# Designed miniproteins, single chains, continued (5): the designs that were tried, part 73

Each design is a single chain, and the fold is of that chain. pLDDT is the mean over its residues in the fold that is shown.

## One batch from the design tools (miniprotein)

Design m18683
Fold by ESMFold2-Fast:
Structure m18683 (fold): chain A 84 residues (1-84)
Amino acid sequence: MAVKGKFDATLKPEVRERVLRAAEELGVREELEETLEALNKEPTAESLARYLALGRQMEPTGVGSTLLAHGGGAGGGGAGGGGL
């Protein structure tokens, strides 16, 4: 399912670098980069699900919560962030 572009996978450069470094330590850096690019190009329910799964997997690093808040806010309860 397509999602209107309220969700933006763009992270601050410093945050993105930290997140990607943590993903590399877990062996999911390439998957995270592909997911972020897919979300920027064409946000879908599937892309958001992958992003949230990666955020959950990265939660022990302390940066996974940023991904979960970012993606979860867009797909949150009821109103769905105003475009989902």
Scores: mean pLDDT 67

Design m18684
Fold by ESMFold2-Fast:
Structure m18684 (fold): chain A 101 residues (1-101)
Amino acid sequence: SDRRMQANTALAMGLYYLKRGDYDKAIHYFERAIELDPNYARAWNNLGNAYLRKGDYDRAIEYFQRAISLDPSNTQAWLNLGQAYDRLGDFDRAAAYYAKA
């Protein structure tokens, strides 16, 4: 079985629920994508985004940092990391991460 194809399907399901505001289902599917492919930077970024939307900024930051460690060219993860620090009131760090995008 192609685990990457299964991971892509799980990512797509997560994005579907994220767009509908069902953050818990989105998290479930993004975690499934990561279980299938732990190096899937896009899945880590989207898991972080789901937690960001839930207001769990500390967990969001952990997952965005993981996405960036896997793919430093992921501009969305840099932008999302900036947004998380902005929400925490760390404006200097937010500005630095926005500049990386």
Scores: mean pLDDT 90

Design m18685
Fold by ESMFold2-Fast:
Structure m18685 (fold): chain A 73 residues (1-73)
Amino acid sequence: LDEVLREFEEKIKTFSEKDAVMAKLAAESAINTPKEFFEKTKEAILRVMDALGVSEETKELAEKTMEKIAELK
């Protein structure tokens, strides 16, 4: 988990503040969500990111990071 989060933090350093905040929220949601609710939480977060105009690159990174976190549970 620590390695996944460290790599994620390095990648978001070049993002806009809004995109970085949304990506961090997505990662935190994946950590705090029980495995059985993960898919619904992931879909909800990605939908919110779409509504807020977050970039495709940020959404792709957030989705991949959430999935990696879920695999470690």
Scores: mean pLDDT 79

Design m18686
Fold by ESMFold2-Fast:
Structure m18686 (fold): chain A 89 residues (1-89)
Amino acid sequence: MTAEEWKNEGNELFKEGKYEEAILAYSQALYLDPSFAEAYYNRAKAYEKLNKLEEAIKDYNKALELKPNFVEAAEERAKALQKLEEKKA
């Protein structure tokens, strides 16, 4: 499977609510293509669904390092940061 095929598999798993399995599929995409900004972004969204906000922020940061004008990643990172701040006493 190519990195894009693994990302697409992750997207289908995400649609099914299988967020942990989606993360594994996105991780395989990133193993094959570590510069795949969209796969970092999609994995971050799956981490957010599992309330793994620190992991989500890490992946959004990596997506933005690879693609600085990735507006959706910047917006979702801001939301994740706000949720993390509200969660910490």
Scores: mean pLDDT 87

Design m18687
Fold by ESMFold2-Fast:
Order: sequence, then structure tokens, then C-alpha cells
Structure m18687 (fold): chain A 66 residues (1-66)
Amino acid sequence: MLEEAIKLLEEITNSGEEAKEFIETLMEEYDVSVEFILRLLKALKNKDEELLKELQEEIAKRLEEK
């Protein structure tokens, strides 16, 4: 799971050095699972606008609760 998310982020950003730390930071800051991050990164790679909108709404709700 985490390794898949790292690889997908590297493909999107063309940068691998900070991918693991970035994903771990997102998990801690937004209290989201690796599975959630993997879904978000797959949506970004596939340009799935509808899925991105749903995931953005999920993040927005979590941020408002902090």
C-alpha cells in the first residue's frame, strides 16, 4: 500500500526523493489512511475529476474537524 502510493506520487511529480516523507506527513496532518492517499493519487494520475471532487470533499470535512 505505502509503496504503491510512493511509486504513484513519483510518477505524478517526476520526483522520488521526498515521496515517502510527503505521504507520511499527509497521513499525520489530515488523519487519512494509506488507502485514501492511494485512491487520491490514482485519481490524479487518471485525471478522474469526479473522484477527485469526492476525495476533496472528504479532506475538507476532516480539516474542518481539526
Scores: mean pLDDT 70

Design m18688
Fold by ESMFold2-Fast:
Structure m18688 (fold): chain A 60 residues (1-60)
Amino acid sequence: VEELLQELKRLAGEAVRAFENRDYEATKELIARINEVKEKLKAAGVTDEQIQEALREGAA
């Protein structure tokens, strides 16, 4: 679970950077990966609030 949360934070930061660089194709791919990791976290019993908090931390 901790490894998936760390991966989510990393992906969030990469998505923000790609979006800032106007690389929308890379941003779309990163969002798809973020959604995959979110699904795995939800299956592991992690709450939507915890997932959103991790995304916020990664984007900062």
Scores: mean pLDDT 80

Design m18689
Fold by ESMFold2-Fast:
Structure m18689 (fold): chain A 55 residues (1-55)
Amino acid sequence: SLEEVVDETREVIGEIGRTDPELALEYARRLVEAERAGDLEGVKRLLKEAREIVE
């Protein structure tokens, strides 16, 4: 569901924030925008990008 993917994306963004708080803030803003739009595919793409940063 959208809520589940949003929650997972928030957790990954939190991990980015440990190393790069400014980048984490940018991702958090993008997540809020995608969530408000109901854009499930957009949130999934954002999650994939965020995961690539923390790996």
Scores: mean pLDDT 84

Design m18691
Fold by ESMFold2-Fast:
Structure m18691 (fold): chain A 51 residues (1-51)
Amino acid sequence: MELTVLERGVLALAEKGLTDEEIAQRLGLSPEEVRAILDRAYAKAGRPRPP
């Protein structure tokens, strides 16, 4: 399943080493929303979520 624009953006920032909190601040989201988006993005990409 293809990633949405938001899921791709959040995933790209996480892969660059930004924390959930830093991504949330940049995008105007809560850290909990960023975690939910990352969980969906990793699931759609067929990848396990990094610890």
Scores: mean pLDDT 77

Design m18692
Fold by ESMFold2-Fast:
Formats: C-alpha cells, structure tokens, sequence
Structure m18692 (fold): chain A 65 residues (1-65)
C-alpha cells in the first residue's frame, strides 16, 4: 500500500545519503523504492551493508522503471 511505498522510499533515500550518494543519487533510490519497495530495500542494503554505491544506484534505477 502507499505507506509501504513511502517507508521503502524514505528508507532507501536515507541509506543513500548515509552512504554518501548525495541528494541526486539518494533521490534515485527514493524513486526506485517508491515504485518497487523490494528494489528500494535491496538498494538500501547495497549502499549501507555492502558499501556498493554503483549497485545501489543501478537497483534504484531498475526499481523506478
């Protein structure tokens, strides 16, 4: 539902900011998480748990399609 989408999007954006993706990269994670909450959670994990910023942005872009 909408609340799940917003939580996934906000979580992904916060993860992107914490990982140093900046506002633009973190917005990509937000958009991906809003459209696809699972993709947003995977992108957050890539950014924070794996430290893979490139993969995090790629997952965010794929989620936003």
Amino acid sequence: GPAERERAAEGARAAGLAAGLGEEGSQVLYDGGFNDPEAGREAAGAALEEGDRERAVQLGREGAK
Scores: mean pLDDT 85

Design m18693
Fold by ESMFold2-Fast:
Structure m18693 (fold): chain A 75 residues (1-75)
Amino acid sequence: SEDEELLRRRIELVREIRRMRERGESDEEIRRRLEEEGVSRREIDRALALLETAEALRRIGDEIDEELARKRALQ
């Protein structure tokens, strides 16, 4: 279905953005490149928002792990 194709394309876009960030590219550089490739600004912003949410959840997990490690070290 078209919805499945749109979802697959969105997942691929999120993966591509993640790899570009891992290479040290700025969000501004990423947006410019994707717009040049014909990706709409709305789709780019949605993909970035999804990635930011995933990064935020990862950071929360890291903070919990650090707090638990700190408590164990003080025992």
Scores: mean pLDDT 80

Design m18694
Fold by ESMFold2-Fast:
Structure m18694 (fold): chain A 68 residues (1-68)
Amino acid sequence: MAKELLEKALQLYDEGNYEEAVKHFEEAIKLGYKPTPEELLKMARAYRKVGQDEKAEEFARKALELYQ
């Protein structure tokens, strides 16, 4: 399920395995998971750690748009 992929991505993020964390985040979204602002910020940080600055900016912007 999409939620299980997200939980695995968060575990990998905490372990410092940012490349695998990013892959699992992407799979969760493809399966229809809608990330929270906090999860989008973690995605943005993970993308920066792997040198994907454009993706990091994209997810950070989406997180800001979801703040009320």
Scores: mean pLDDT 81

Design m18695
Fold by ESMFold2-Fast:
Structure m18695 (fold): chain A 97 residues (1-97)
Amino acid sequence: MENEVKIYEKLAKESEKKGDYGKAATFYARAAMLYIQLGDEEKAREFVEKAEEYLKKNPDDAFAYRQLADVYRLLGDEQKANEYREKADKLIEEKRK
């Protein structure tokens, strides 16, 4: 898992350099999930903040919102998790029309 979290951190930074904010948000959210599993909630919250920052730059990424919903659920923040899930669902509905 330590090796796996470093891979996602590297992928997130590479996505940042390429201006791929959706992928950056997704990889930071995945790294946050791994840090929660490692017991490092402080690092997890730091990477959640980075993922949220990049989501603001690409606000129509339903997949990244779903990843953040899962992270907040693991952190015990059900309200925030529900907010991000609802946002993802609305984006999917908008693209379906």
Scores: mean pLDDT 81

Design m18696
Fold by ESMFold2-Fast:
Structure m18696 (fold): chain A 58 residues (1-58)
Amino acid sequence: SMAEQRAREAERTRLILELVYEKSPEKVEDLIARLRELGMSDKQINTLLKMREFVEKK
């Protein structure tokens, strides 16, 4: 349904932002697992991890 799609998209966006700025390795692993459950591919998750590394480096 459209309501389910909107809820999934909103949750996915929220989790992406949390992952990019998350500093705890344990929480990062939990966020990755949740993003996979929402249908994010390993390639997409790897891109987010590279972005997270870049944010932490600067």
Scores: mean pLDDT 78

Design m18697
Fold by ESMFold2-Fast:
Structure m18697 (fold): chain A 76 residues (1-76)
Amino acid sequence: ANKNYILGLKYLLEGNYEKAAEYFEKAIEELEKEKPVSKKLAETYELLAKAYEKLGNKEKAKEYKEKAKEMKKKAE
């Protein structure tokens, strides 16, 4: 797990959804550069979608849920 992913999880558990989204977005950027398709990347998109859902941003939540689904299909 990268540092930004761990920080994202910490903030998500603390209920700081704005910081959770920020750190998951940073984690996604790093993970994509290392490996464009991965199970970890799919999981991070799911967590980012959850953070946006908690923030009431339905559009971004839906966008990242769809990205997670597509990534899961490719990451087998």
Scores: mean pLDDT 83

Design m18698
Fold by ESMFold2-Fast:
Structure m18698 (fold): chain A 66 residues (1-66)
Amino acid sequence: VSVDEILAVLRAVPSLTVEEAELVIKIVRENAHLSTEEIADIVQKELGLSREEALRAARTAREALK
């Protein structure tokens, strides 16, 4: 997990801590075979985010993980 990937997620969802943003990136890496909606479901469950925040976090993390 790179600092740039963490910062991208934090810019998309500023309510997250650095540790939570790192967890989002790990969830996306471990579940790269799932859709963004399915990853957002995991993120929402693990971090207690709103659906909108979970979707933004998942999309941003997928874009950062190139």
Scores: mean pLDDT 82

Design m18699
Fold by ESMFold2-Fast:
Structure m18699 (fold): chain A 57 residues (1-57)
Amino acid sequence: MQEFSDAMEEGSEVAQKVGEEARKLLLESMKKVEKNPEEGKKEAIKRIKEFKEKVES
C-alpha cells in the first residue's frame, strides 16, 4: 500500500523533470491499478522502479 503511493509520488517527480515519457508511464500504471488493483499495483510499482533506474543510470 504505502510502497505504491511512494512509488507513484516519486514517479510523478521524475515525470516533472524528464518529461512526457515518465508521465505516460505513470498514467498507464494508474490505469492498470484502476482496472485490477492487486495486479495493477504490482505492475505499476515494478514499472516505476525500472523507469527510475533507467533515468538514474
Scores: mean pLDDT 68

Design m18700
Fold by ESMFold2-Fast:
Structure m18700 (fold): chain A 55 residues (1-55)
Amino acid sequence: SAAELEEALALYRELLEAKKTLSSDDPRLQELSRRMKEIAVRRPDVMAEVLRRLG
């Protein structure tokens, strides 16, 4: 759905921004990465669209 894609895009943008300022062992960066992996497993179509637009 559009709402699900918008949420995934916002999450991926937050992850990219966090990677610029946080260390790889930061709990926030680990949590954002975990949430993105959950989306990739549940909705690979949504993840493909996120990567097409922002990857």
Scores: mean pLDDT 83

Design m18701
Fold by ESMFold2-Fast:
Structure m18701 (fold): chain A 80 residues (1-80)
Amino acid sequence: SVIEETIKKLKELGAPEEVIEEVEKLLKEMEEAVKNKDDKKFKETVEEILDLMLTLPEEEAKVVQEAGGKLVEEYEKLIS
C-alpha cells in the first residue's frame, strides 16, 4: 500500500518515530476521506499534510509529498 511504502521509506531515511506516526495517521485519514468522498475532510487532511511537510527535512518532505500526490490523484478520479 502507499502508506506501508511511505513508512518504509521514512524509516530508511532515519525519520523520528513521532514523525512516522503522524505521517501514518494523516495518510490514513486522507485515504478514509478519499474512500468516503468526504470533500471537507479531504481538504483538511491535505492542509495538515502540507503543514507537516514544512516541519520536515527536504528528503522526508518529498516522500510525504509523493504519497499525498497519489491519494490526490485517486480522489480526483473518483469525483470526475
Scores: mean pLDDT 83

Design m18702
Fold by ESMFold2-Fast:
Structure m18702 (fold): chain A 67 residues (1-67)
Amino acid sequence: VQELADKAIEYAKEGKLDEAARYFAEAMRQLVAETDPARRQAGADSLKAAAEKLPKEVIEKATELVR
């Protein structure tokens, strides 16, 4: 999850908002699929930190991609 969140931030810095949204969506999907409570908490913390660094457009697009 952390690696995917970091990639989303990297692509957003390059102006590749579509790629950033795809990586963030994949991180969200992996978090939802995680069954270990400790790993799920670590993943949630990573996504929250990444969301604070990402443009709202990337977060909105990623949320649509998850559904």
Scores: mean pLDDT 77

Design m18703
Fold by ESMFold2-Fast:
Structure m18703 (fold): chain A 67 residues (1-67)
Amino acid sequence: SLEEIEKLYEEGLKSLQEGNYKEAADKFREAVKLAESVPLTPEQARRVIQAYFLALAAEVEAWLKEK
């Protein structure tokens, strides 16, 4: 559902702010996956695209921390 996507997006942002990069990436990835099954407005689609880029950035940060 759209509400579920928005909740995952908000949880991802919170995890990112707390420095939990892997958790943030997982939340954003789930939001993107759910969005594949839900019709979105242009504004909602933009948020999902932004979440995807945030997920990629968070994963890179997590990878760098493991070095």
Scores: mean pLDDT 79

Design m18704
Fold by ESMFold2-Fast:
Structure m18704 (fold): chain A 60 residues (1-60)
Amino acid sequence: MEEELRRLLEQVAKRLGRPVEWIEKLLRERGLDVEEARRVLEETLQGLDLIDERQKKRKE
């Protein structure tokens, strides 16, 4: 996979508490194209951004 997709996979895997290979297997089993996989990963990362913002607003 391209480096951009790898970075998205790593961030999604970290959020879900799963290894990158587990996420890759799930995407392969769904038969998603590279672009579709990227969209799914980006949508997941947007959700992560909202969670991170909540944690940052804890201030200290």
Scores: mean pLDDT 70

Design m18705
Fold by ESMFold2-Fast:
Structure m18705 (fold): chain A 69 residues (1-69)
Amino acid sequence: MTVEEAMKQAEEEIRRLLVSAGLDPDLAERAAKTVVNYVKEKTKGKSPEEQIEAFKATVDGIRAELAAA
């Protein structure tokens, strides 16, 4: 898996999770893009493996928060 593939998968999954939680699709898409861009900037200069792990951890965190709500 490439960093670009991991980022795209994270954006898609976060968007789906937010829509499932009742957010407007346009707002969910914007929020998902904002989150993945934030993770991308925070992990700039790290190894590809560390960047991929950060995207996966972010998706898991959002999924856990929504499951608890």
Scores: mean pLDDT 83

Design m18706
Fold by ESMFold2-Fast:
Structure m18706 (fold): chain A 57 residues (1-57)
Amino acid sequence: SLEEARRLEEEGREREERGDLDGAAELYIQAGLAFRDAGEDKKAFEMYKRASELRAK
């Protein structure tokens, strides 16, 4: 659902702000999957890109 996707994105952002980059990346991937399920392909790619950038540390 879109609401769940937004919540996962917000949790990912909070983890990123705390310096938990691995936890943030996992949440962004989960958010991306949830955005895809909701038909939000553009936001899904945005989430995957962000997760990939955090994992390139």
Scores: mean pLDDT 84

Design m18707
Fold by ESMFold2-Fast:
Structure m18707 (fold): chain A 83 residues (1-83)
Amino acid sequence: ADVEAARQAALREYNEKLDEITKEAGKKIQEVRQKAEDLARKTGNRDAAEELARKEMQTIVDEYQSKVDEARKEAEARIAAAA
Protein backbone atom coordinates (compact mmCIF):
# COMPACT_ATOMS: atom_id res chain seq x y z
CA ALA A 1 0.00 0.00 0.00
CA ASP A 2 1.16 3.54 -0.79
CA VAL A 3 1.25 5.44 2.52
CA GLU A 4 1.08 8.80 0.74
CA ALA A 5 -1.98 7.72 -1.30
CA ALA A 6 -3.68 6.53 1.92
CA ARG A 7 -2.87 9.87 3.61
CA GLN A 8 -4.33 11.84 0.69
CA ALA A 9 -7.48 9.65 0.68
CA ALA A 10 -7.94 10.14 4.45
CA LEU A 11 -7.55 13.93 4.13
CA ARG A 12 -10.03 14.01 1.22
CA GLU A 13 -12.61 12.04 3.26
CA TYR A 14 -11.97 14.31 6.27
CA ASN A 15 -12.55 17.44 4.16
CA GLU A 16 -15.77 15.96 2.70
CA LYS A 17 -17.05 15.07 6.20
CA LEU A 18 -16.08 18.53 7.51
CA ASP A 19 -18.08 20.17 4.69
CA GLU A 20 -21.12 17.97 5.46
CA ILE A 21 -20.89 18.65 9.22
CA THR A 22 -20.61 22.41 8.55
CA LYS A 23 -23.64 22.40 6.21
CA GLU A 24 -25.71 20.40 8.73
CA ALA A 25 -24.81 22.80 11.57
CA GLY A 26 -25.66 25.81 9.38
CA LYS A 27 -29.07 24.33 8.55
CA LYS A 28 -29.83 23.66 12.25
CA ILE A 29 -28.82 27.23 13.18
CA GLN A 30 -31.19 28.60 10.50
CA GLU A 31 -34.01 26.44 11.91
CA VAL A 32 -33.31 27.67 15.47
CA ARG A 33 -33.36 31.30 14.30
CA GLN A 34 -36.68 30.76 12.49
CA LYS A 35 -38.14 29.01 15.56
CA ALA A 36 -37.05 31.95 17.76
CA GLU A 37 -38.71 34.49 15.42
CA ASP A 38 -41.92 32.43 15.39
CA LEU A 39 -41.88 32.15 19.20
CA ALA A 40 -41.25 35.91 19.59
CA ARG A 41 -44.23 36.70 17.34
CA LYS A 42 -46.49 34.19 19.15
CA THR A 43 -45.59 35.24 22.72
CA GLY A 44 -44.53 38.89 22.21
CA ASN A 45 -41.47 38.07 24.37
CA ARG A 46 -38.43 38.50 22.09
CA ASP A 47 -35.90 38.36 24.97
CA ALA A 48 -37.16 34.92 26.08
CA ALA A 49 -37.17 33.67 22.47
CA GLU A 50 -33.59 34.93 21.91
CA GLU A 51 -32.42 33.27 25.16
CA LEU A 52 -33.95 29.94 24.07
CA ALA A 53 -32.30 30.31 20.64
CA ARG A 54 -28.93 31.06 22.29
CA LYS A 55 -29.16 27.84 24.34
CA GLU A 56 -30.17 25.74 21.32
CA MET A 57 -27.39 27.32 19.21
CA GLN A 58 -24.83 26.50 21.92
CA THR A 59 -25.96 22.84 21.78
CA ILE A 60 -25.51 22.88 17.98
CA VAL A 61 -22.00 24.40 18.34
CA ASP A 62 -21.06 21.75 20.94
CA GLU A 63 -22.31 18.96 18.62
CA TYR A 64 -20.42 20.56 15.70
CA GLN A 65 -17.14 20.58 17.68
CA SER A 66 -17.68 16.95 18.77
CA LYS A 67 -18.33 15.78 15.18
CA VAL A 68 -15.31 17.69 13.83
CA ASP A 69 -13.10 16.13 16.54
CA GLU A 70 -14.45 12.65 15.69
CA ALA A 71 -13.82 13.15 11.95
CA ARG A 72 -10.24 14.29 12.69
CA LYS A 73 -9.59 11.23 14.89
CA GLU A 74 -10.95 8.93 12.15
CA ALA A 75 -8.63 10.52 9.58
CA GLU A 76 -5.63 10.21 11.95
CA ALA A 77 -6.49 6.53 12.60
CA ARG A 78 -6.67 5.79 8.85
CA ILE A 79 -3.30 7.47 8.26
CA ALA A 80 -1.76 5.53 11.18
CA ALA A 81 -3.22 2.22 9.91
CA ALA A 82 -1.61 2.82 6.48
CA ALA A 83 1.84 3.45 8.00
Scores: mean pLDDT 83

Design m18708
Fold by ESMFold2-Fast:
Structure m18708 (fold): chain A 58 residues (1-58)
Amino acid sequence: MTEADAVDLIMRELGLSREQAEALVEDIRAGESPRALAEKYGISVRQASGAARLVASL
């Protein structure tokens, strides 16, 4: 899986724009907590945790 594939999947699953999805990937790599990501992007903690796991597989 490429980073572009992960961004596209995040956009589709979470309803985020490409810019928001790319920023989310960067914040995950920076070590932001799932709670902080959920508050920042208006998603659930479960969704944020799923995105973090996806990014960790890259």
Scores: mean pLDDT 82

Design m18709
Fold by ESMFold2-Fast:
Formats: structure tokens, C-alpha cells, sequence
Structure m18709 (fold): chain A 74 residues (1-74)
């Protein structure tokens, strides 16, 4: 979904570019997202890693954050 990609992009900006405003915006979107939408965001991050567009460390940090949010919703 467009929302899942937007959340992933904002979280990537927050972590990779150390942008606190992007991180805060990602957090707000993620609070309203379903588990399925967060899994879409994880899939998108993995696609970016496979394409060589982000570092392994950045991908791991973003995926871990998204998985923690899924766990907190259960």
C-alpha cells in the first residue's frame, strides 16, 4: 500500500539521515497501521536492500523497529 511505503521511507530517512521530524512522522503513521500494512513496509525495506539501495545495517534497524511494533500490537 502507499501508506506502508510512505511509513518505510520516513523511517529510513529518520534512521539513515538522522532526521527526527521524519522519524516522528513515521511513528504517527505506524500507530494507525495494521499488522498487515507493517508487513508490507518490511517487504518494501527488504526489496530496497536486495536492490542495493540501502545498507544491511539500515535495513536491519528498520525491520527490527517494524517487527517490534507488530509484537506490541499482539
Amino acid sequence: SARARRAAELLLDGIANRDPQAAAQAGKILQDMSEAEIREAIAYVRELLAAGRISEATAAAVVATLEDIIAAKR
Scores: mean pLDDT 83

Design m18710
Fold by ESMFold2-Fast:
Structure m18710 (fold): chain A 87 residues (1-87)
Amino acid sequence: SKAELLAKARELYKEAKELAEKAEEAKKKGDYKKAAELLKEAARKALEAARLYAEAIEDPAEAEEVIRKAEEQAEEVLKYADELEKK
């Protein structure tokens, strides 16, 4: 159901946020490799959440825009994580 899609999307967004917070703590400790791993996992969960959320949207154009923005955000986070691994 749409309600189940939204509930799962909210859970994945919460997990992504918690992983991003752990990544910030890892960066503060100088653990850039761990920070990168956590950011990559956060980006994957956030993108999965956005795709599930988009499935609940009735307007196809609005759903497509949500996915497009989420993919762009995920690409930026993944690129940043790759740069962190080089430190």
Scores: mean pLDDT 88

Design m18711
Fold by ESMFold2-Fast:
Structure m18711 (fold): chain A 91 residues (1-91)
Amino acid sequence: SKKKELAEKLTEFLKKLYEEAKKDPEYGEKLIKELEEGKKEAEEKAKEAEAAGDEKTAKTYRAYALIIEAALTALKTGDFEEARKLVEEAV
């Protein structure tokens, strides 16, 4: 399915991103900070959309927050199985 293919591609991308962050810890720390800020913004926008009754937009931002959480999980822990589960929930 397209969802499974997308989840596999995103998970493989996160593995590559983790390896690059491990080679350059300064880049990795900066990326983690930017992703944490992006997750917070996505969660806030999801709540705003939900309050406005815009379920489609709320669902989109919730999915975006899950993808960011998958990236944070991969970068902070190297747990690609948990990262994949988050990506599969998002797509």
Scores: mean pLDDT 86

Design m18712
Fold by ESMFold2-Fast:
Structure m18712 (fold): chain A 71 residues (1-71)
Amino acid sequence: MSPAAIAARAAARLIGEGYSPEEAAELVLRWLRENAGVDAERVEVRVSPDGSEVTVTVTTPEGTETATAPI
């Protein structure tokens, strides 16, 4: 599974548990670096206008990848 896809699932779970998008982004970035072995530089989390989905963008030295997951 891609880093962005894993990040999107993790962020969706955190948002569903009541974390803010900013808090979810910080927690996912830390987890990718410390536990998943991903050299992530930045994680951005956005919730869809209807609140049903989260979109996560992960930036690494190799480039940027985006994935979406249901909340």
Scores: mean pLDDT 81

Design m18713
Fold by ESMFold2-Fast:
Structure m18713 (fold): chain A 86 residues (1-86)
Amino acid sequence: AAAARAAVAAALEGALAGVESGEATVEKKAGAAIRAIGAAVEAELRGAGDAAAADAAVAAGLAAVRAETHEGAVAALRAGLAAVRA
């Protein structure tokens, strides 16, 4: 459980760093973030998994994709990371 949460948190941190860096459009950054989160969640679910962390990561990715602003995408990923770490 702790290892699964740590891996999901690391994936969200990577996605957040990718969204915060560069000048890519919010849609492109959000798409990259959801794909990274999805891959991390899938890897954890195949091993031992933490359903609550997986659900939080998916919700964060979806919120980031739905965000119309860069700040909204960053806020969604930060909220997801906080939920996974709680």
Scores: mean pLDDT 64

Design m18714
Fold by ESMFold2-Fast:
Structure m18714 (fold): chain A 66 residues (1-66)
Amino acid sequence: MEEIAYELAKEELLKNGLKSVDVEKVKEKVRERLKEMGKSISDEELTKIVERSAKKAYLELASEKA
C-alpha cells in the first residue's frame, strides 16, 4: 500500500518538476488498486499514507537532483 502510494507520488512529482503532489488524485489511484485486490481503506488512513509517501518521494528526488 505505502509502496504504491510512494510510486504514484513520485510519478506526480516528476511530471510537475518537484512542485507538489495532488494528494486526492494519488488517493483515488491507490483506492482503485486496492479495489482490484479486494481491499478497502478508510479515507483518513489513506490520506496519512499518501502524505507520508509523498514526503518520502520528494526527499528522495530532491536528494538525487542535488
Scores: mean pLDDT 75

Design m18715
Fold by ESMFold2-Fast:
Structure m18715 (fold): chain A 60 residues (1-60)
Amino acid sequence: MKGLYRMIKDIKNPLPEFLSAKKGDLVEVLEETEDGLVYAKSLKTGKEGWVGKSLLEKVE
């Protein structure tokens, strides 16, 4: 899953290690796990954090 993805849903997380983002935001996936989480960077905010794989759509 490394590469450029788009958020398909708004998410807010109170923990700074988890990504908060809005639907339509572009994120770069930096790392992936087998547990359904990826480590991604928001291109809009520059913040990095863990996010669920199911919340991401690959951008061509």
Scores: mean pLDDT 77

Design m18716
Fold by ESMFold2-Fast:
Structure m18716 (fold): chain A 85 residues (1-85)
Amino acid sequence: MEKQLQLEIEEAFLRMMINLAIKLAEQGDLEAAVELVEKARELAKKSELPEKEKIVEELEKALEALKKGDIEAAIEHLEKAREAA
């Protein structure tokens, strides 16, 4: 029970961070989106989520896209990370 509650909290928090990062990217606030995705990536790496490797991979791809100014690709990878969380 305790481990399941921890996973649910980590999942909810990661999903909230990713949703906010998508919104910031859509608004053109790329600097804030990058910072939030970097924090989400570090949280995912430290988590016990079953799909954490996939979440981290998609967040890293989103970061690369954001740094290139490819908003469409960044949002696609953020949505994939959110789906895996």
Scores: mean pLDDT 82

Design m18717
Fold by ESMFold2-Fast:
Structure m18717 (fold): chain A 55 residues (1-55)
Amino acid sequence: VEEARFNRAVGLALEKLREGYSDEEAIEYVQKTLGISREEAERAVERAKAALDAE
């Protein structure tokens, strides 16, 4: 259940980063949209950045 929510957070962060959002803007957007903690949103953005670097 937590893994599914985290995967959604990563996907949303990836989308926003591709749209040109800064790391901080992506964190705030993910946190606000999914109602998750800032710590979880930061981890999701970090995972999204790693995925972008792997492309």
Scores: mean pLDDT 80

Design m18718
Fold by ESMFold2-Fast:
Structure m18718 (fold): chain A 60 residues (1-60)
Amino acid sequence: TYTFTVSFSSAAQADAAAAEVRRLFPDVTASTDGTSLTISTDGSPQQAIAAALTAIGASL
């Protein structure tokens, strides 16, 4: 399992990033806790990295 945690300035940004990750990577588990987004996958390191980069991009 590959896991990344991304922190945002607001819970709304974390929720938006989680929605985008779920839209683009349906096999990835995206969970929010306040301003934090945790991304987990059993697929590949490339999938985990791509999902994490998508979440970071959504925060910009």
Scores: mean pLDDT 76

Design m18719
Fold by ESMFold2-Fast:
Parts: structure tokens; sequence; C-alpha cells
Structure m18719 (fold): chain A 62 residues (1-62)
């Protein structure tokens, strides 16, 4: 992928990740999982986003 496209997607993924982390801290795990799913689609190689997605799914009871 072109660097410009990758940078835009990474920035959007980081913004979604930060919002997901705030929801996770509030124990809103299902809402956090939704944001982490969106972030993972934009940046599938981010291990932290993928780990937090899995944890949010488990804690939401999915």
Amino acid sequence: SRPEITEENRKKAEELKEKGEELFKQKKYAEAADLYRQASKLYPEDEEINKNLVLSIILAGE
C-alpha cells in the first residue's frame, strides 16, 4: 500500500483505539469491542488492537 494511505488508516485506527480504551476502562466491553473491530479493519497488523478486541469480546460474553 502507498505510505499516505497507510498513515491515514493508522491515524483513524489509533483514534478508534483510544475511544475503545476509554470504553474498556468504563467496563463497556461490547461497545469497546465494536470500536476495536473498526480499528482492526483499518490496521489489521496492530497486535495491541487485536488483543484488546479479543479481551473485549470475552468480557462482553460473546
Scores: mean pLDDT 80

Design m18720
Fold by ESMFold2-Fast:
Structure m18720 (fold): chain A 78 residues (1-78)
Amino acid sequence: SHMEEGLKYYEKGLEAAKAGNRVEAAEWFIKSADYFEKAGKYNLAAGSYFLAAHYLWDIDPEKAEEYYRKGLELAGKA
């Protein structure tokens, strides 16, 4: 299911974050957000995009801002 896939990728993001792999963490959180959005879980999708933005902020601030805005849009639907 989309919810199950979203949770799987979210867990991979947390694992990457714990290992200090910020770019990899952001990649997994973006993938997780896409699946949560497809599942209609807009609050979880928003949270995942906010985490992706957080891990990208000092690496690619333009990309981080893009995902932050996407998260805000989805949070408005929850």
Scores: mean pLDDT 90

Design m18721
Fold by ESMFold2-Fast:
Structure m18721 (fold): chain A 64 residues (1-64)
Amino acid sequence: AAGPVRVEAYDPETGELLASAEAPTIGDAVQRVMEALPPGARYKLRITDADGRVREVDLEAPPA
């Protein structure tokens, strides 16, 4: 992958932004976001590539 990737985690029901991070790779950005989330929380990830392409996936934070 080339360039920074932006990942935002938000509540799928309310749309509230829970955490965000930018990193050189999707995996690194996702890891940073997940470290900021409480265990077991539900969230939707919005992943923005360097080209501005957006993907959304539904995930759950790991248990404590």
Scores: mean pLDDT 74

